# Ledger of designs, part 3: designed miniproteins, single chains, continued (5)

Each design is a single chain, and the fold is of that chain. pLDDT is the mean over its residues in the fold that is shown.

## One batch from the design tools (miniprotein)

Design m16075
Fold by ESMFold2-Fast:
Structure m16075 (fold): chain A 72 residues (1-72)
Amino acid sequence: MSKEQLEAEVLLALGDIYLYLGDLFEKQGRKDEAKEWYEKAIELYRKAIELDPENQTARRGLKEAEEKLKKL
């Protein structure tokens, strides 16, 4: 695994955590906080894709976070 692929995996994992936090705040009706966490997840997924463009998991995470943000 390259250094760039490892960095992408770390960013992807952090993005998944932020996506999960966004979901928790959304379930609590805290839409402003949910928006902040989804936006942070989107930025991390984008960085992961820049480092590893073939990372389909990061691309799926990005799409999911964007769809959830749009529904807020």
Scores: mean pLDDT 87

Design m16076
Fold by ESMFold2-Fast:
Structure m16076 (fold): chain A 95 residues (1-95)
Amino acid sequence: MQLERDELAALISMAAAVTEIAAKNLEDEKHKEAYLKVSELLREAADKVAAGDLDGAIKSLEEAAKLLEENKDVPGAEETLRLVKKLKEQVEKLK
């Protein structure tokens, strides 16, 4: 079960947009900053997938996952982390 590169880039971009919206609804400034950084890393990963830089995309997704693990107490962080890990698996299948 392998997504096409353009479809995967679009899915990662959607994950970035959802994460940015979630960040704006957080009251804790540290959590908000961390989630905005996760959204930025997901957007970077989507751009890299679209450009064919799969290794770079994997690194951006790994950095996003690490930030989510460090902020696991944020509501929805565990679900977002699972999604990021699944997106990374899909990028690895494109190699």
Scores: mean pLDDT 84

Design m16077
Fold by ESMFold2-Fast:
Structure m16077 (fold): chain A 52 residues (1-52)
Amino acid sequence: MEVELELAPGVSVEVEGDKVTLTLNGQTFEVDLNDLEALKKHPAVTRAREAP
């Protein structure tokens, strides 16, 4: 199972199972889906949500 979402320019998220791969300005992070608090607190993700 694979879901790829582009939240904003330079920010994309790929979900596979309970793992989330977050790409920010070319940097890649792997985050557990159950740790959504980490994703919500990340400045790049917050900015992406507010951007058009």
Scores: mean pLDDT 63

Design m16078
Fold by ESMFold2-Fast:
Structure m16078 (fold): chain A 68 residues (1-68)
Amino acid sequence: SMAEEHRKEGEEAYAKGEEFRAKGDYDAAVEAYREAAEHYKKAGDYEKALEAEINAGLLLIERAVSRL
């Protein structure tokens, strides 16, 4: 189904985000988490979409704090 396809794409994008985060590539990680959130929303999985958006937001906050 389209929902299962989007969920799989969301999982792949989320995993990519975690990989970039582990490497310290925060810009790429933020983009990947946002991509995951979009796919999860299309799949109707709003809990996972919110989790991905929170992870992207936390990385942006961590980067902003590191400049202080």
Scores: mean pLDDT 86

Design m16079
Fold by ESMFold2-Fast:
Structure m16079 (fold): chain A 87 residues (1-87)
Amino acid sequence: DEADELLKRAEELLKEATELVKIAPKELISEAIGLALRAMGLATEVRLLKRKGTFSDADAARVRADLEALERDIEELRKRIEEEKKK
């Protein structure tokens, strides 16, 4: 259940990062793609650990921390994209 919640969060962040790729100016497209790849990697990690039956509390804590960091980076890039559009 916790693994399913973290997987859904990673999938939501992947969608957000993918939307940033669509609206990013050329200078920030690479960074937006990087965020989408990070989200995809986290979703893949959770799926693999869940399939192996090895999703521990330590794995959950690490994935949660990585998702929190990714969410902050997505928000920061969104603000940078908005600022670039003003130029």
Scores: mean pLDDT 85

Design m16080
Fold by ESMFold2-Fast:
Structure m16080 (fold): chain A 68 residues (1-68)
Amino acid sequence: SVEEIVELLEEIKEKSDEKLKEYLDGAKRLVEQGNLEEARALLETILPNLDEESKELAEKAIELLDKM
């Protein structure tokens, strides 16, 4: 669901630097607008810049986007 994806993105954001927070806010807005393809692309783009724990959360968010 959109709410589960948003919660995952907010958890990643809490642990992220300022630049990554901007990308995560962008992904959150795209998900809330129903632009799921753009949201997924943005998350895939930032994946290599995330720590191990945040990467796991982002991968779960991408999986949920693919089920919508």
Scores: mean pLDDT 82

Design m16081
Fold by ESMFold2-Fast:
Structure m16081 (fold): chain A 96 residues (1-96)
Amino acid sequence: MEKKLEIEIQGSFTIMQIEIAKKAAEKGDAEAAVEGAELAKKQVEELGKLSGEEELAEEAVRLLEEAKRAAEAGDFEEAVRKLEEAKRLVAEMEKK
């Protein structure tokens, strides 16, 4: 029960961090979107260790890196799409 609660808490913080990055990208704030994606990447790596869902964590990290590159290039629609995809993977990691 405690392990599942820790995964749920970490997952919630990770999703919140992705939402912050997404909101920055929606506003065209490249610097905030890049920083948010980088912070979310660290949270996803920790969640992967806690949940044992290493493959899902690696895929989410890749999507966050792509979102970061898109934001740096000024492609905020692509950044938002990649952040939403990463958020879905984090939700799947939280289920188990």
Scores: mean pLDDT 83

Design m16082
Fold by ESMFold2-Fast:
Structure m16082 (fold): chain A 61 residues (1-61)
Amino acid sequence: ELEKVKEITIKAARAIMDGKSLEEVLKLVDELAEKYGLSPEARERIRQVAEQLYQAIKDME
């Protein structure tokens, strides 16, 4: 579970750095979480981290 959470988080971070919208990043997180069979709780945590990371990166621009 932890290794899959890390992989999804890294992919989300790369998508943000590639200029994807928050909507596209969250869709990617949802698709990968479903593919890997993560719990709804794990998916929601990754979504929250992705949203926080997106805002942090945009605030630095």
Scores: mean pLDDT 79

Design m16083
Fold by ESMFold2-Fast:
Structure m16083 (fold): chain A 81 residues (1-81)
Amino acid sequence: MTVVQRVQQAVDRVRAHQAATGRDFVSLATVRRIMRTTGLSDSDVAAVMARVATRVYPGSDRVSYTDAVRAMRTYIRQLQQ
């Protein structure tokens, strides 16, 4: 499985987590955990999480599911250059 396929699987798992919780926001720890379940390397996870961290709701450890998915899709586009 390619890095692109693993990130796409992480997007699918984040969306499944949103559907299961019915919430708009998710913790950074949960996003990082979901990404690691796909077999992504620590460096790939760190690159995506750096982008996710810029979108954290002020005073919290939470990001919108939409922003988490957007960060992952941006990373896929960069890997496809």
Scores: mean pLDDT 86

Design m16084
Fold by ESMFold2-Fast:
Structure m16084 (fold): chain A 66 residues (1-66)
Amino acid sequence: SKKLEELKREKEEVEKEIEELERIEPEVSEEDKLKLVQRLTALKLRKIGLEIEIELLEKQEEKKKL
């Protein structure tokens, strides 16, 4: 479904942003580190939400195949 594809795309984008931010974390200033940690936390929470939505939607699609 289009909705499932869009959720998976959003998850991939969030995962890429997390990886990029985690890669630069050791190189950022102490002042920027707080902002980086806040952004990482927000992205990780969004990723969890997207994973739950994807799982629920996939379970609905599986039930339709029965």
Scores: mean pLDDT 80

Design m16085
Fold by ESMFold2-Fast:
Structure m16085 (fold): chain A 82 residues (1-82)
Amino acid sequence: MKVEIKTEEVELAGTKVTKVVVEADISLEQAKQAAERIYKENENVAGVIVEEKDGKSIITVYGYGMSEKELVELVKKALEEV
């Protein structure tokens, strides 16, 4: 599966969070399944957003108290299971 990953530190309501944006050549349904798994299985995930753009599925994940590396590995693992 081809996956493009971008990471950013953002501030939400005065709190620093790690933002990971993943663009993947998967169906929107597969992306929603991965997003639900990420959100339900990880207490440090503040939110997950799934969108479709230009024929690709985009998953945006926000994590509290997680490094960019930790959040990226978590997202990659969830995508490998779809």
Scores: mean pLDDT 77

Design m16086
Fold by ESMFold2-Fast:
Structure m16086 (fold): chain A 89 residues (1-89)
Amino acid sequence: SELVREAEEYIKKGEEAAKAGDIEKAVEYYEKALEIARRLEREGRREEALEIYRRVAEGYEAIGRGDLALEGDLRVGMALIEEGIDRHL
């Protein structure tokens, strides 16, 4: 999917910005990846959305922004998708 590829590219750009010390740019790229994850979730593509949510949360933690990793929409999205997967297993 082009959407999944775009999200992966934004995550990579966020990781590169974080390594360069540009935290503001890293957050900007992670937010763009989150927009794609929310769209995938709305389209019923829950497993793909979960992977993006997890990677962005890891990125936020890596830059010391645990507050953003716990931000409502991201946290709720991850929890709902994980609950869905657990019930399937």
Scores: mean pLDDT 77

Design m16087
Fold by ESMFold2-Fast:
Structure m16087 (fold): chain A 60 residues (1-60)
Amino acid sequence: SARREALILGILALLQERGPLSTREIAEALGVSQATASRTLREMEERGVVRNVDGRWTLA
C-alpha cells in the first residue's frame, strides 16, 4: 500500500541520516505508533534491508 511504502521509505531515509535508532525513536520521528514501526521494521529485517543490533536499527 502507498502508506506502507511511504513508511518504509521514511525509515530508510531516517536511518541513513541519523544512524542507529531504537524503535521508539523511529516511531517518534515519523509520527507513528511503536507497534506500527515495530511491525514494519520486522518485515524490512526479514527482507534483509535493515538489521537490529543491541536494540538499535541500522541499514543492512
Scores: mean pLDDT 87

Design m16088
Fold by ESMFold2-Fast:
Structure m16088 (fold): chain A 55 residues (1-55)
Amino acid sequence: SLEKLKELLSEEDLEKVFEALENPETLGDLVRELSKKYKIPIEELVELLRGIKEE
C-alpha cells in the first residue's frame, strides 16, 4: 500500500520509489538499499511496491 510506504519511508526515499517504478531496472538496487537503511525485510518491501503497481 502506498499509504504504508509513506509511513515507513522518508519523502526523499518515497520519491526514489516512484522514480524506480518508472525505470524498473533500478528497482532491485533500491529495494536492497531501503531494506538495509530501514531494517525492513526485502520481501515486505517487494509486496508494498507490488501493491502500488496494482493501483
Scores: mean pLDDT 75

Design m16090
Fold by ESMFold2-Fast:
Structure m16090 (fold): chain A 62 residues (1-62)
Amino acid sequence: MTSKEEIYKEIEKILAQAEEYIKLGDFERARELLEMLEHLIETNKIELPEDLAKRLEELKKK
């Protein structure tokens, strides 16, 4: 069952992976993941919870 909760969990995993790449100094892979995530959100008209939206914004600023 593909629920909105499952989609949010996948987004959270992608954000966590991007954070890990940033910690490792791999900013190129982190940027690619964030760009893919933004495209996924825009294409599917996904409404992010505030916590996930803030997390995405913070990662984009690094």
Scores: mean pLDDT 78

Design m16091
Fold by ESMFold2-Fast:
Structure m16091 (fold): chain A 68 residues (1-68)
Amino acid sequence: MKLAEELVEAARAGDVEKARKLADELASQGIKGAYEAAYAFRRAMEQGITEGARLALEAMKEALKRSS
């Protein structure tokens, strides 16, 4: 869950480039990446980090597509 936490913190800090790179890394990990992205989405929603939540949701969808 380290990548998920880093994504949420990057989005909170406004580091959109870093958050996108972390989201892409999660998307590349298939089902494992989808679980971590789901965790990031939950954490971002709890903290009101809308951009982090959107990036995490997109990473989850892409990871699931790559797993099929």
Scores: mean pLDDT 81

Design m16092
Fold by ESMFold2-Fast:
Structure m16092 (fold): chain A 94 residues (1-94)
Amino acid sequence: MEELAKKSQKVADAIEKALAEARETGKPVFTAVRYENGTLLVFAADAEGLYAALKPAPGSGARTSDEVIDRLEELAKKYNAPEEVLKALQEIRK
């Protein structure tokens, strides 16, 4: 996910803001980002760092593994993340 953050200032700003909020509150912060090319990124930031799952644009590369998606979904359910985050994780899985 670091390479994607470097390619998109908006994503980099969102990650930095989420990390700052997670450090301040001690709770994970969840965000879903859809790029114009159809790439879908979901990340969770906590005080220890960043967890991320990616669905690439149609015809481009492999999506994030089910193990990583399962971990993000578990965290999202545990901390009552917005419904849009859970829907985005399900979209990445398919």
Scores: mean pLDDT 72

Design m16093
Fold by ESMFold2-Fast:
Structure m16093 (fold): chain A 100 residues (1-100)
Amino acid sequence: MTEEERLLKHIFDAFDKDGDGTITEEELMAFLFPEPPTPEQRERVRKLIEAIDKDGDGTIDYEEFLEAAKYLNIASVGALRKALLDPEKFEELLEKLKKM
């Protein structure tokens, strides 16, 4: 495991509160939005999960997370949150994930 992969594993573990080895839509929403998410925020999280979720189970496993994070050059949870809160940045992120 590289140093980069080790750091990304720490970020993944911060999302994976239940230790089940996956990130659900509910866990991602709860982490990113401390207040109940708006309809548009919920839709963005859903689209993000769908774009990353290559096996179609509705969750993000570590390998899917690692590939997406490397592809998008996401170095922190704060960077991911900012991308999801900005409509323009979200569309850019979603477009990149579709090409992955």
Scores: mean pLDDT 69

Design m16094
Fold by ESMFold2-Fast:
Structure m16094 (fold): chain A 57 residues (1-57)
Amino acid sequence: SSDLERLDRAAREALARAAATRDLGEVMQQVSAIIRDFRAGRISLEEALARLEELAA
């Protein structure tokens, strides 16, 4: 879906940013947790995108 494509793009950007400046393993765990919580319905798409953008900053 369009929403999943947006989430995938945001996750890829967070991981690409983190690979240059942070522990990639830790960031991968945080990305996985955000996606899991979104898929489980615990957080909205908007909240998931906001959290991924914070990881990319």
Scores: mean pLDDT 81

Design m16095
Fold by ESMFold2-Fast:
Structure m16095 (fold): chain A 69 residues (1-69)
Amino acid sequence: SSLKKELRELILRLIALKLRKIGLEFELEYGKEHGTLSEEELKKIEEEIKEIEKEIKEIEEKIKKLESL
């Protein structure tokens, strides 16, 4: 069914975004603790995390809407 395919694609994208967020959060924490990143680089990572969080919420809302059909 087309709905099952769409749900699978959304879930896979959600997983990929969550894994990327975890990786970026690790890089941010490591960079702060060890001074390996500039303030500018840290801010860029924080901004990317924020964008990913927004995309995660949008995908979760789409999944919830499709599951209610």
Scores: mean pLDDT 88

Design m16096
Fold by ESMFold2-Fast:
Structure m16096 (fold): chain A 84 residues (1-84)
Amino acid sequence: SVKDTGIKLGKLMAQGNWDKAADIIVKRFGVSKDVAKDTAKQLMVLAMQGDVDGMTDLLVDRIGVSRSTARKIAQGVVKGIKSM
């Protein structure tokens, strides 16, 4: 599920594993690795601020997913970070 993808991303981001986080984003969404890596880093900043709406907006803008999908990913990312 997209939420499970978000959880895995959150765990990798908490570990500082930006390359592996970017590879998952590339594989799932078809964006460039540079866009994926930059998006993962910006998601971490927003997640640390508790800004789930900002994370959702970033995913819509950078990855091109629907707002509903983006919110599920954002919630998954926060859960993944908290589980580390």
Scores: mean pLDDT 87

Design m16097
Fold by ESMFold2-Fast:
Structure m16097 (fold): chain A 97 residues (1-97)
Amino acid sequence: MAAEIRAINRAPEIKPEEAALMLAKAIILAADWLIAHSTNPEAIKLAEEAKRLAERAIEEVKAGTAKTFPSRFGVERLESLDEAVEKYLEAVKAMAA
């Protein structure tokens, strides 16, 4: 873990903010697709919540107010973005049920 975190911190090719914005945009696109194509009202509701959290993460990055924490992969992540991922996974699970 410590060596992996060090290696990631020494590879500044992609800024954490840039990676977070890309992931947030990907979640928004995926959520919009699920909302457009799902017939499950619970899945739609969870996808809408995931989209709101991802939009909030973009605002926090732009404002410089983002709370970060070390991910399981040794990369800093935004708290709001992690919540958006969780809600999107709940939406996918609800759609599969």
Scores: mean pLDDT 70

Design m16098
Fold by ESMFold2-Fast:
Structure m16098 (fold): chain A 72 residues (1-72)
Amino acid sequence: SMQQLSQQARQLLQQAKDYYNQGDYDKAKQLATQSAELALQAGDRRTAGQSASLLDYLGDTETADKFRRQIE
């Protein structure tokens, strides 16, 4: 269901934040990207926006902008 996809996206975002806190920025970006993709599929604009913001903060502005355009 869309709700299950949204929950999965939120879990991936939490994992991305955990890797960021550990200093594993490559895994953080990978998981934030997966979170944004699932969140957009689920129509979860909030989680997609939060994942895009994490990507931007990690320096992946191009990927963040791609997802932000899909949220708007």
Scores: mean pLDDT 90

Design m16099
Fold by ESMFold2-Fast:
Structure m16099 (fold): chain A 117 residues (1-117)
Amino acid sequence: MIKLTMSGGGTFEEGGSVTLTGKVSGVDFKKTDLSWVRQTDKAPLEFIASISADGKKVEYAERVKGRFTISVDFSKKTAYLDMKDLKLEDTATYYFVATLPNGIPVFGNGVKVTVVK
């Protein structure tokens, strides 16, 4: 059974930082593409960042480039999203996504990040 465990949500100040974590089990971690997406009340589901299973392809949405960094600890089977220079518009529910080799996405439960002034 595939399990995605997420942590790191909460309330943060504008200009602050937070690290979200996503752990995955029940898949071959080295054959699984990992991504982060977010959902707000006012926007469709938005792509934020991804890393390929081989670690060679890393992608970011333009609005988070230079502020957010995706990384992976293969020994811990954990992906990290380091979010810096937080903006009010970064307020969203963040989902960790594991994309299986057949292209099927599996979503974690989500963590809410609220940015306040």
Scores: mean pLDDT 82

Design m16100
Fold by ESMFold2-Fast:
Structure m16100 (fold): chain A 91 residues (1-91)
Amino acid sequence: MSPTVIVRVELSPEEAAAVLAGDEEAIREAAERAARAAIRAREETGAPVAVAQVVDAEGRLLGVAVAVAGDTEEEVFERALELIRANIAAR
């Protein structure tokens, strides 16, 4: 059994388009939603690691947030922000 819990954060087509266009506010909002989802999943399950996958309406991966036991909310958010930006840059 995997010690990791995985949850999804689905963006609307408009939100996904803004993130893919490099809109900083949209990227920050997606990172914040994903970070909160990962933290909540970890707290609710007691799992050592939770991952929130940021996906578009078709299920395409745009980024992830990773919450690990001992991380601060700021650390989870900053990591999510970097991972979303890296995924966009790799296109």
Scores: mean pLDDT 83

Design m16101
Fold by ESMFold2-Fast:
Structure m16101 (fold): chain A 63 residues (1-63)
Amino acid sequence: MEEAIKLVEELKKKGLISEKEAEAIIKALRNGDSAAAMAGVGELKKEGLISEEEAKKIIEAVR
């Protein structure tokens, strides 16, 4: 959980995702809503904002 939050915060710091996108995923992670968090990460990947490798790291950290 903390590892996934850290990865999302790093993406925000790099300017790859918006603050709103990062906060939505972090809120889902903190609430234990893994499905919503994984869906948000999947959207970032689909939009080309993050790499497949970055998406996989976050998804693995959610599990």
Scores: mean pLDDT 80

Design m16102
Fold by ESMFold2-Fast:
Structure m16102 (fold): chain A 83 residues (1-83)
Amino acid sequence: MTLYRVTIRIRTAPEDLARIAADVEAFAAALETEGGALRTEVAVEGNEVTLRIETEDEALAEAAARYEAEGAETETELEAVET
């Protein structure tokens, strides 16, 4: 069985950090409540917001990996792990 891990790292200006963190937390909550994510984790460190998602649904992983934060630098990693 394949587990997909998506890591989205968002670097932003300090004045935009709170807005971007709130948007990312809302996105993560939606993935857990309706999207079929097994786990989501949001971390804020300095001017960076990191979202981690684990799912067995490849389509969900690919859709989540396309997340873009307006006005910020976004780096995305999608990993497939055999279990």
Scores: mean pLDDT 80

Design m16103
Fold by ESMFold2-Fast:
Structure m16103 (fold): chain A 84 residues (1-84)
Amino acid sequence: SAALEAAKAALRARLAALDERYGERLRELEKELLERGVTDEEEILEALREAGVHPEVLAYVEAVLELGKLPDLEAANAFLVELA
């Protein structure tokens, strides 16, 4: 699907831009959460809020976690388009 390919390209572009600005901080937080055994979505989001990550980064992480709950790539693509 052309829409799915466009969504994948947009997602990769957004991830690259976010990685340039916040990648180091996100990798540090990911490492800390993994070392603490935090695997629950709600605990991950709470830890990120407590760490004071940029609101745009927090919103993006919340969106990525929400994408994981969607049944297929078409639903994921529709969700990404709504966020754009």
Scores: mean pLDDT 63

Design m16104
Fold by ESMFold2-Fast:
Structure m16104 (fold): chain A 85 residues (1-85)
Amino acid sequence: SQIDQLQSQVDSATTQMTQSMRQVQQAVDNNSPQSVIQQLLNQLSSNTDNTRNLLQQLQDASGDSSYSSLGQMLVDSVQSFQQMV
């Protein structure tokens, strides 16, 4: 179903976000140049936006507003992470 497809896409997108966060943390830990860290942070932001868009589509398809709320919490959490790096 459309909901099953969107859920699979959300699962894939959240996996990509976790990998992006790990890459940012490794770059920081390895004292990588700021340009490299910024590029990885930009990739994390793009992955976060994609995940939020998929969660909005899942809300629209299911009628469950919790998906949109989850998307906002996700964006807020990633922004907090980016500020700590």
Scores: mean pLDDT 83

Design m16105
Fold by ESMFold2-Fast:
Structure m16105 (fold): chain A 68 residues (1-68)
Amino acid sequence: AGEELNKAREAFDAKDYEAAVEYAKKAIELGKDNPDLQKTALYLLSLALKKLGKEEEAKEYEEKAKKL
């Protein structure tokens, strides 16, 4: 979970937004019992999706993060 979140952040910093989305989704899946990690991963996923032009999908994940 934490390793996947770090990989998502590294991919985002490298402007590999597709890889950032993949790693953030893995972090969310593996960190189901860690709300702080899930919240961070959901926000990062939302940001990466916005960079890919997927505004509606990004908003959906941002709203999920706000509930944690």
Scores: mean pLDDT 81

Design m16106
Fold by ESMFold2-Fast:
Structure m16106 (fold): chain A 55 residues (1-55)
Amino acid sequence: SDAEEKERAIRSAAEGLAAMGVPEEEARRLAQEAVKGAKTGDEASRRAAGLVASA
């Protein structure tokens, strides 16, 4: 479902940012913000990947 895909995208992006040295709480907030407004799970995943790639 889109909700589950968004949750996975948030978790994946937050983990990626944390691995790059971003504090866990901030990483989670940034990941949530990046996927906010995505209409599909695919769009959420793409936005999350873009956030990590641009960090």
Scores: mean pLDDT 81

Design m16107
Fold by ESMFold2-Fast:
Structure m16107 (fold): chain A 92 residues (1-92)
Amino acid sequence: MKKAYEEAVKLIDKAIDALREKDYSKAIEYLNKAIEILNKVKDDPSAVSLAKLLGNLKKQVEDLRNGKGSEFDHDVTLSFLAMARSVLKLEV
């Protein structure tokens, strides 16, 4: 489990960097990989909850990619990703 959380943290870091560059497609790609890793830890309720949170954040990035968000929504999404990353680091 710890290794899965460590890999998810690294992928969220890459998603944050991509989102800062407004490379929404890369941010979505990294979030998908993080969700897949967490979903493989099927017996951990924390991993399931975090995968769901990342899925919601991925939807916000998709909305930004489609021009359905403002700069405020961009900043809020970055803040939520940073928070998710901090929660994942507590599991490592």
Scores: mean pLDDT 79

Design m16108
Fold by ESMFold2-Fast:
Structure m16108 (fold): chain A 68 residues (1-68)
Amino acid sequence: GSGLEAAKRIDELKREGLSGFEALTIERERRLASLSEEERQERLELTREIAEKLREIGEETEKRLKEE
């Protein structure tokens, strides 16, 4: 699992002379950056779809109100 792979990388960093805390911090930041980018891309696509639909609804509603 991802936790086991992270533990292996942390152990490698410790072998290079880094403290356990430093190794853990580096690995955590790297993983969070990767996950954040993937989540960010997914959220941007969803936001674009929602914004487009809301814009269409708003334009239709505004047009109808002005015609009444």
Scores: mean pLDDT 72

Design m16109
Fold by ESMFold2-Fast:
Structure m16109 (fold): chain A 66 residues (1-66)
Amino acid sequence: MEKLESEVRKLLKKALDAALEGNIDEAKKYLKEAEELLGKIENPSKELKEALKQTKELIKEKEKEL
């Protein structure tokens, strides 16, 4: 499962980077891919679940700024 968690982290980083650059549509795309992949993990780490939540909230706040 380590490989799947690593992939989710990479997608969340891409979503975060895109959101910080103002590319909200791209950020949402990576967030959705991360959510779908995380859903395939039976016991995701607490860290990973919190990272997903924080990334989702950041994208939401950035969307309000545009």
Scores: mean pLDDT 80

Design m16110
Fold by ESMFold2-Fast:
Structure m16110 (fold): chain A 118 residues (1-118)
Amino acid sequence: EEEEARKALDELIRSGEVETFAVAGLPLIPKDKATPELLEKVRKAARYVARGMDPETLRAAYAVLDPELTEEQRREILKKYLTDEEVDVALESARRAFETAHPESLKLVREILREQLA
């Protein structure tokens, strides 16, 4: 069950088909690798990861991936939950995710985070 889902996530990451968003551990599909099958695997893996997060981590992950916020606004939210060094790592990972991740995978993981926050 939980161990099997964890192994599936690890295999997905090791295959090079997805990248892990740092700090939050969320899987993201690169822009050139998105297929319907891979999006479905990411949905399952992201739900597993999000289910294990505390509310503070969920809030931080949701905010850092918000395309409507400026980097400084993300920094101020993240400071509530993370150390200064962790904030820098999270913001750098978000910049890379916005540059390299497929828009549908970003939308998908944010939707899953929103569901867990409801």
Scores: mean pLDDT 75

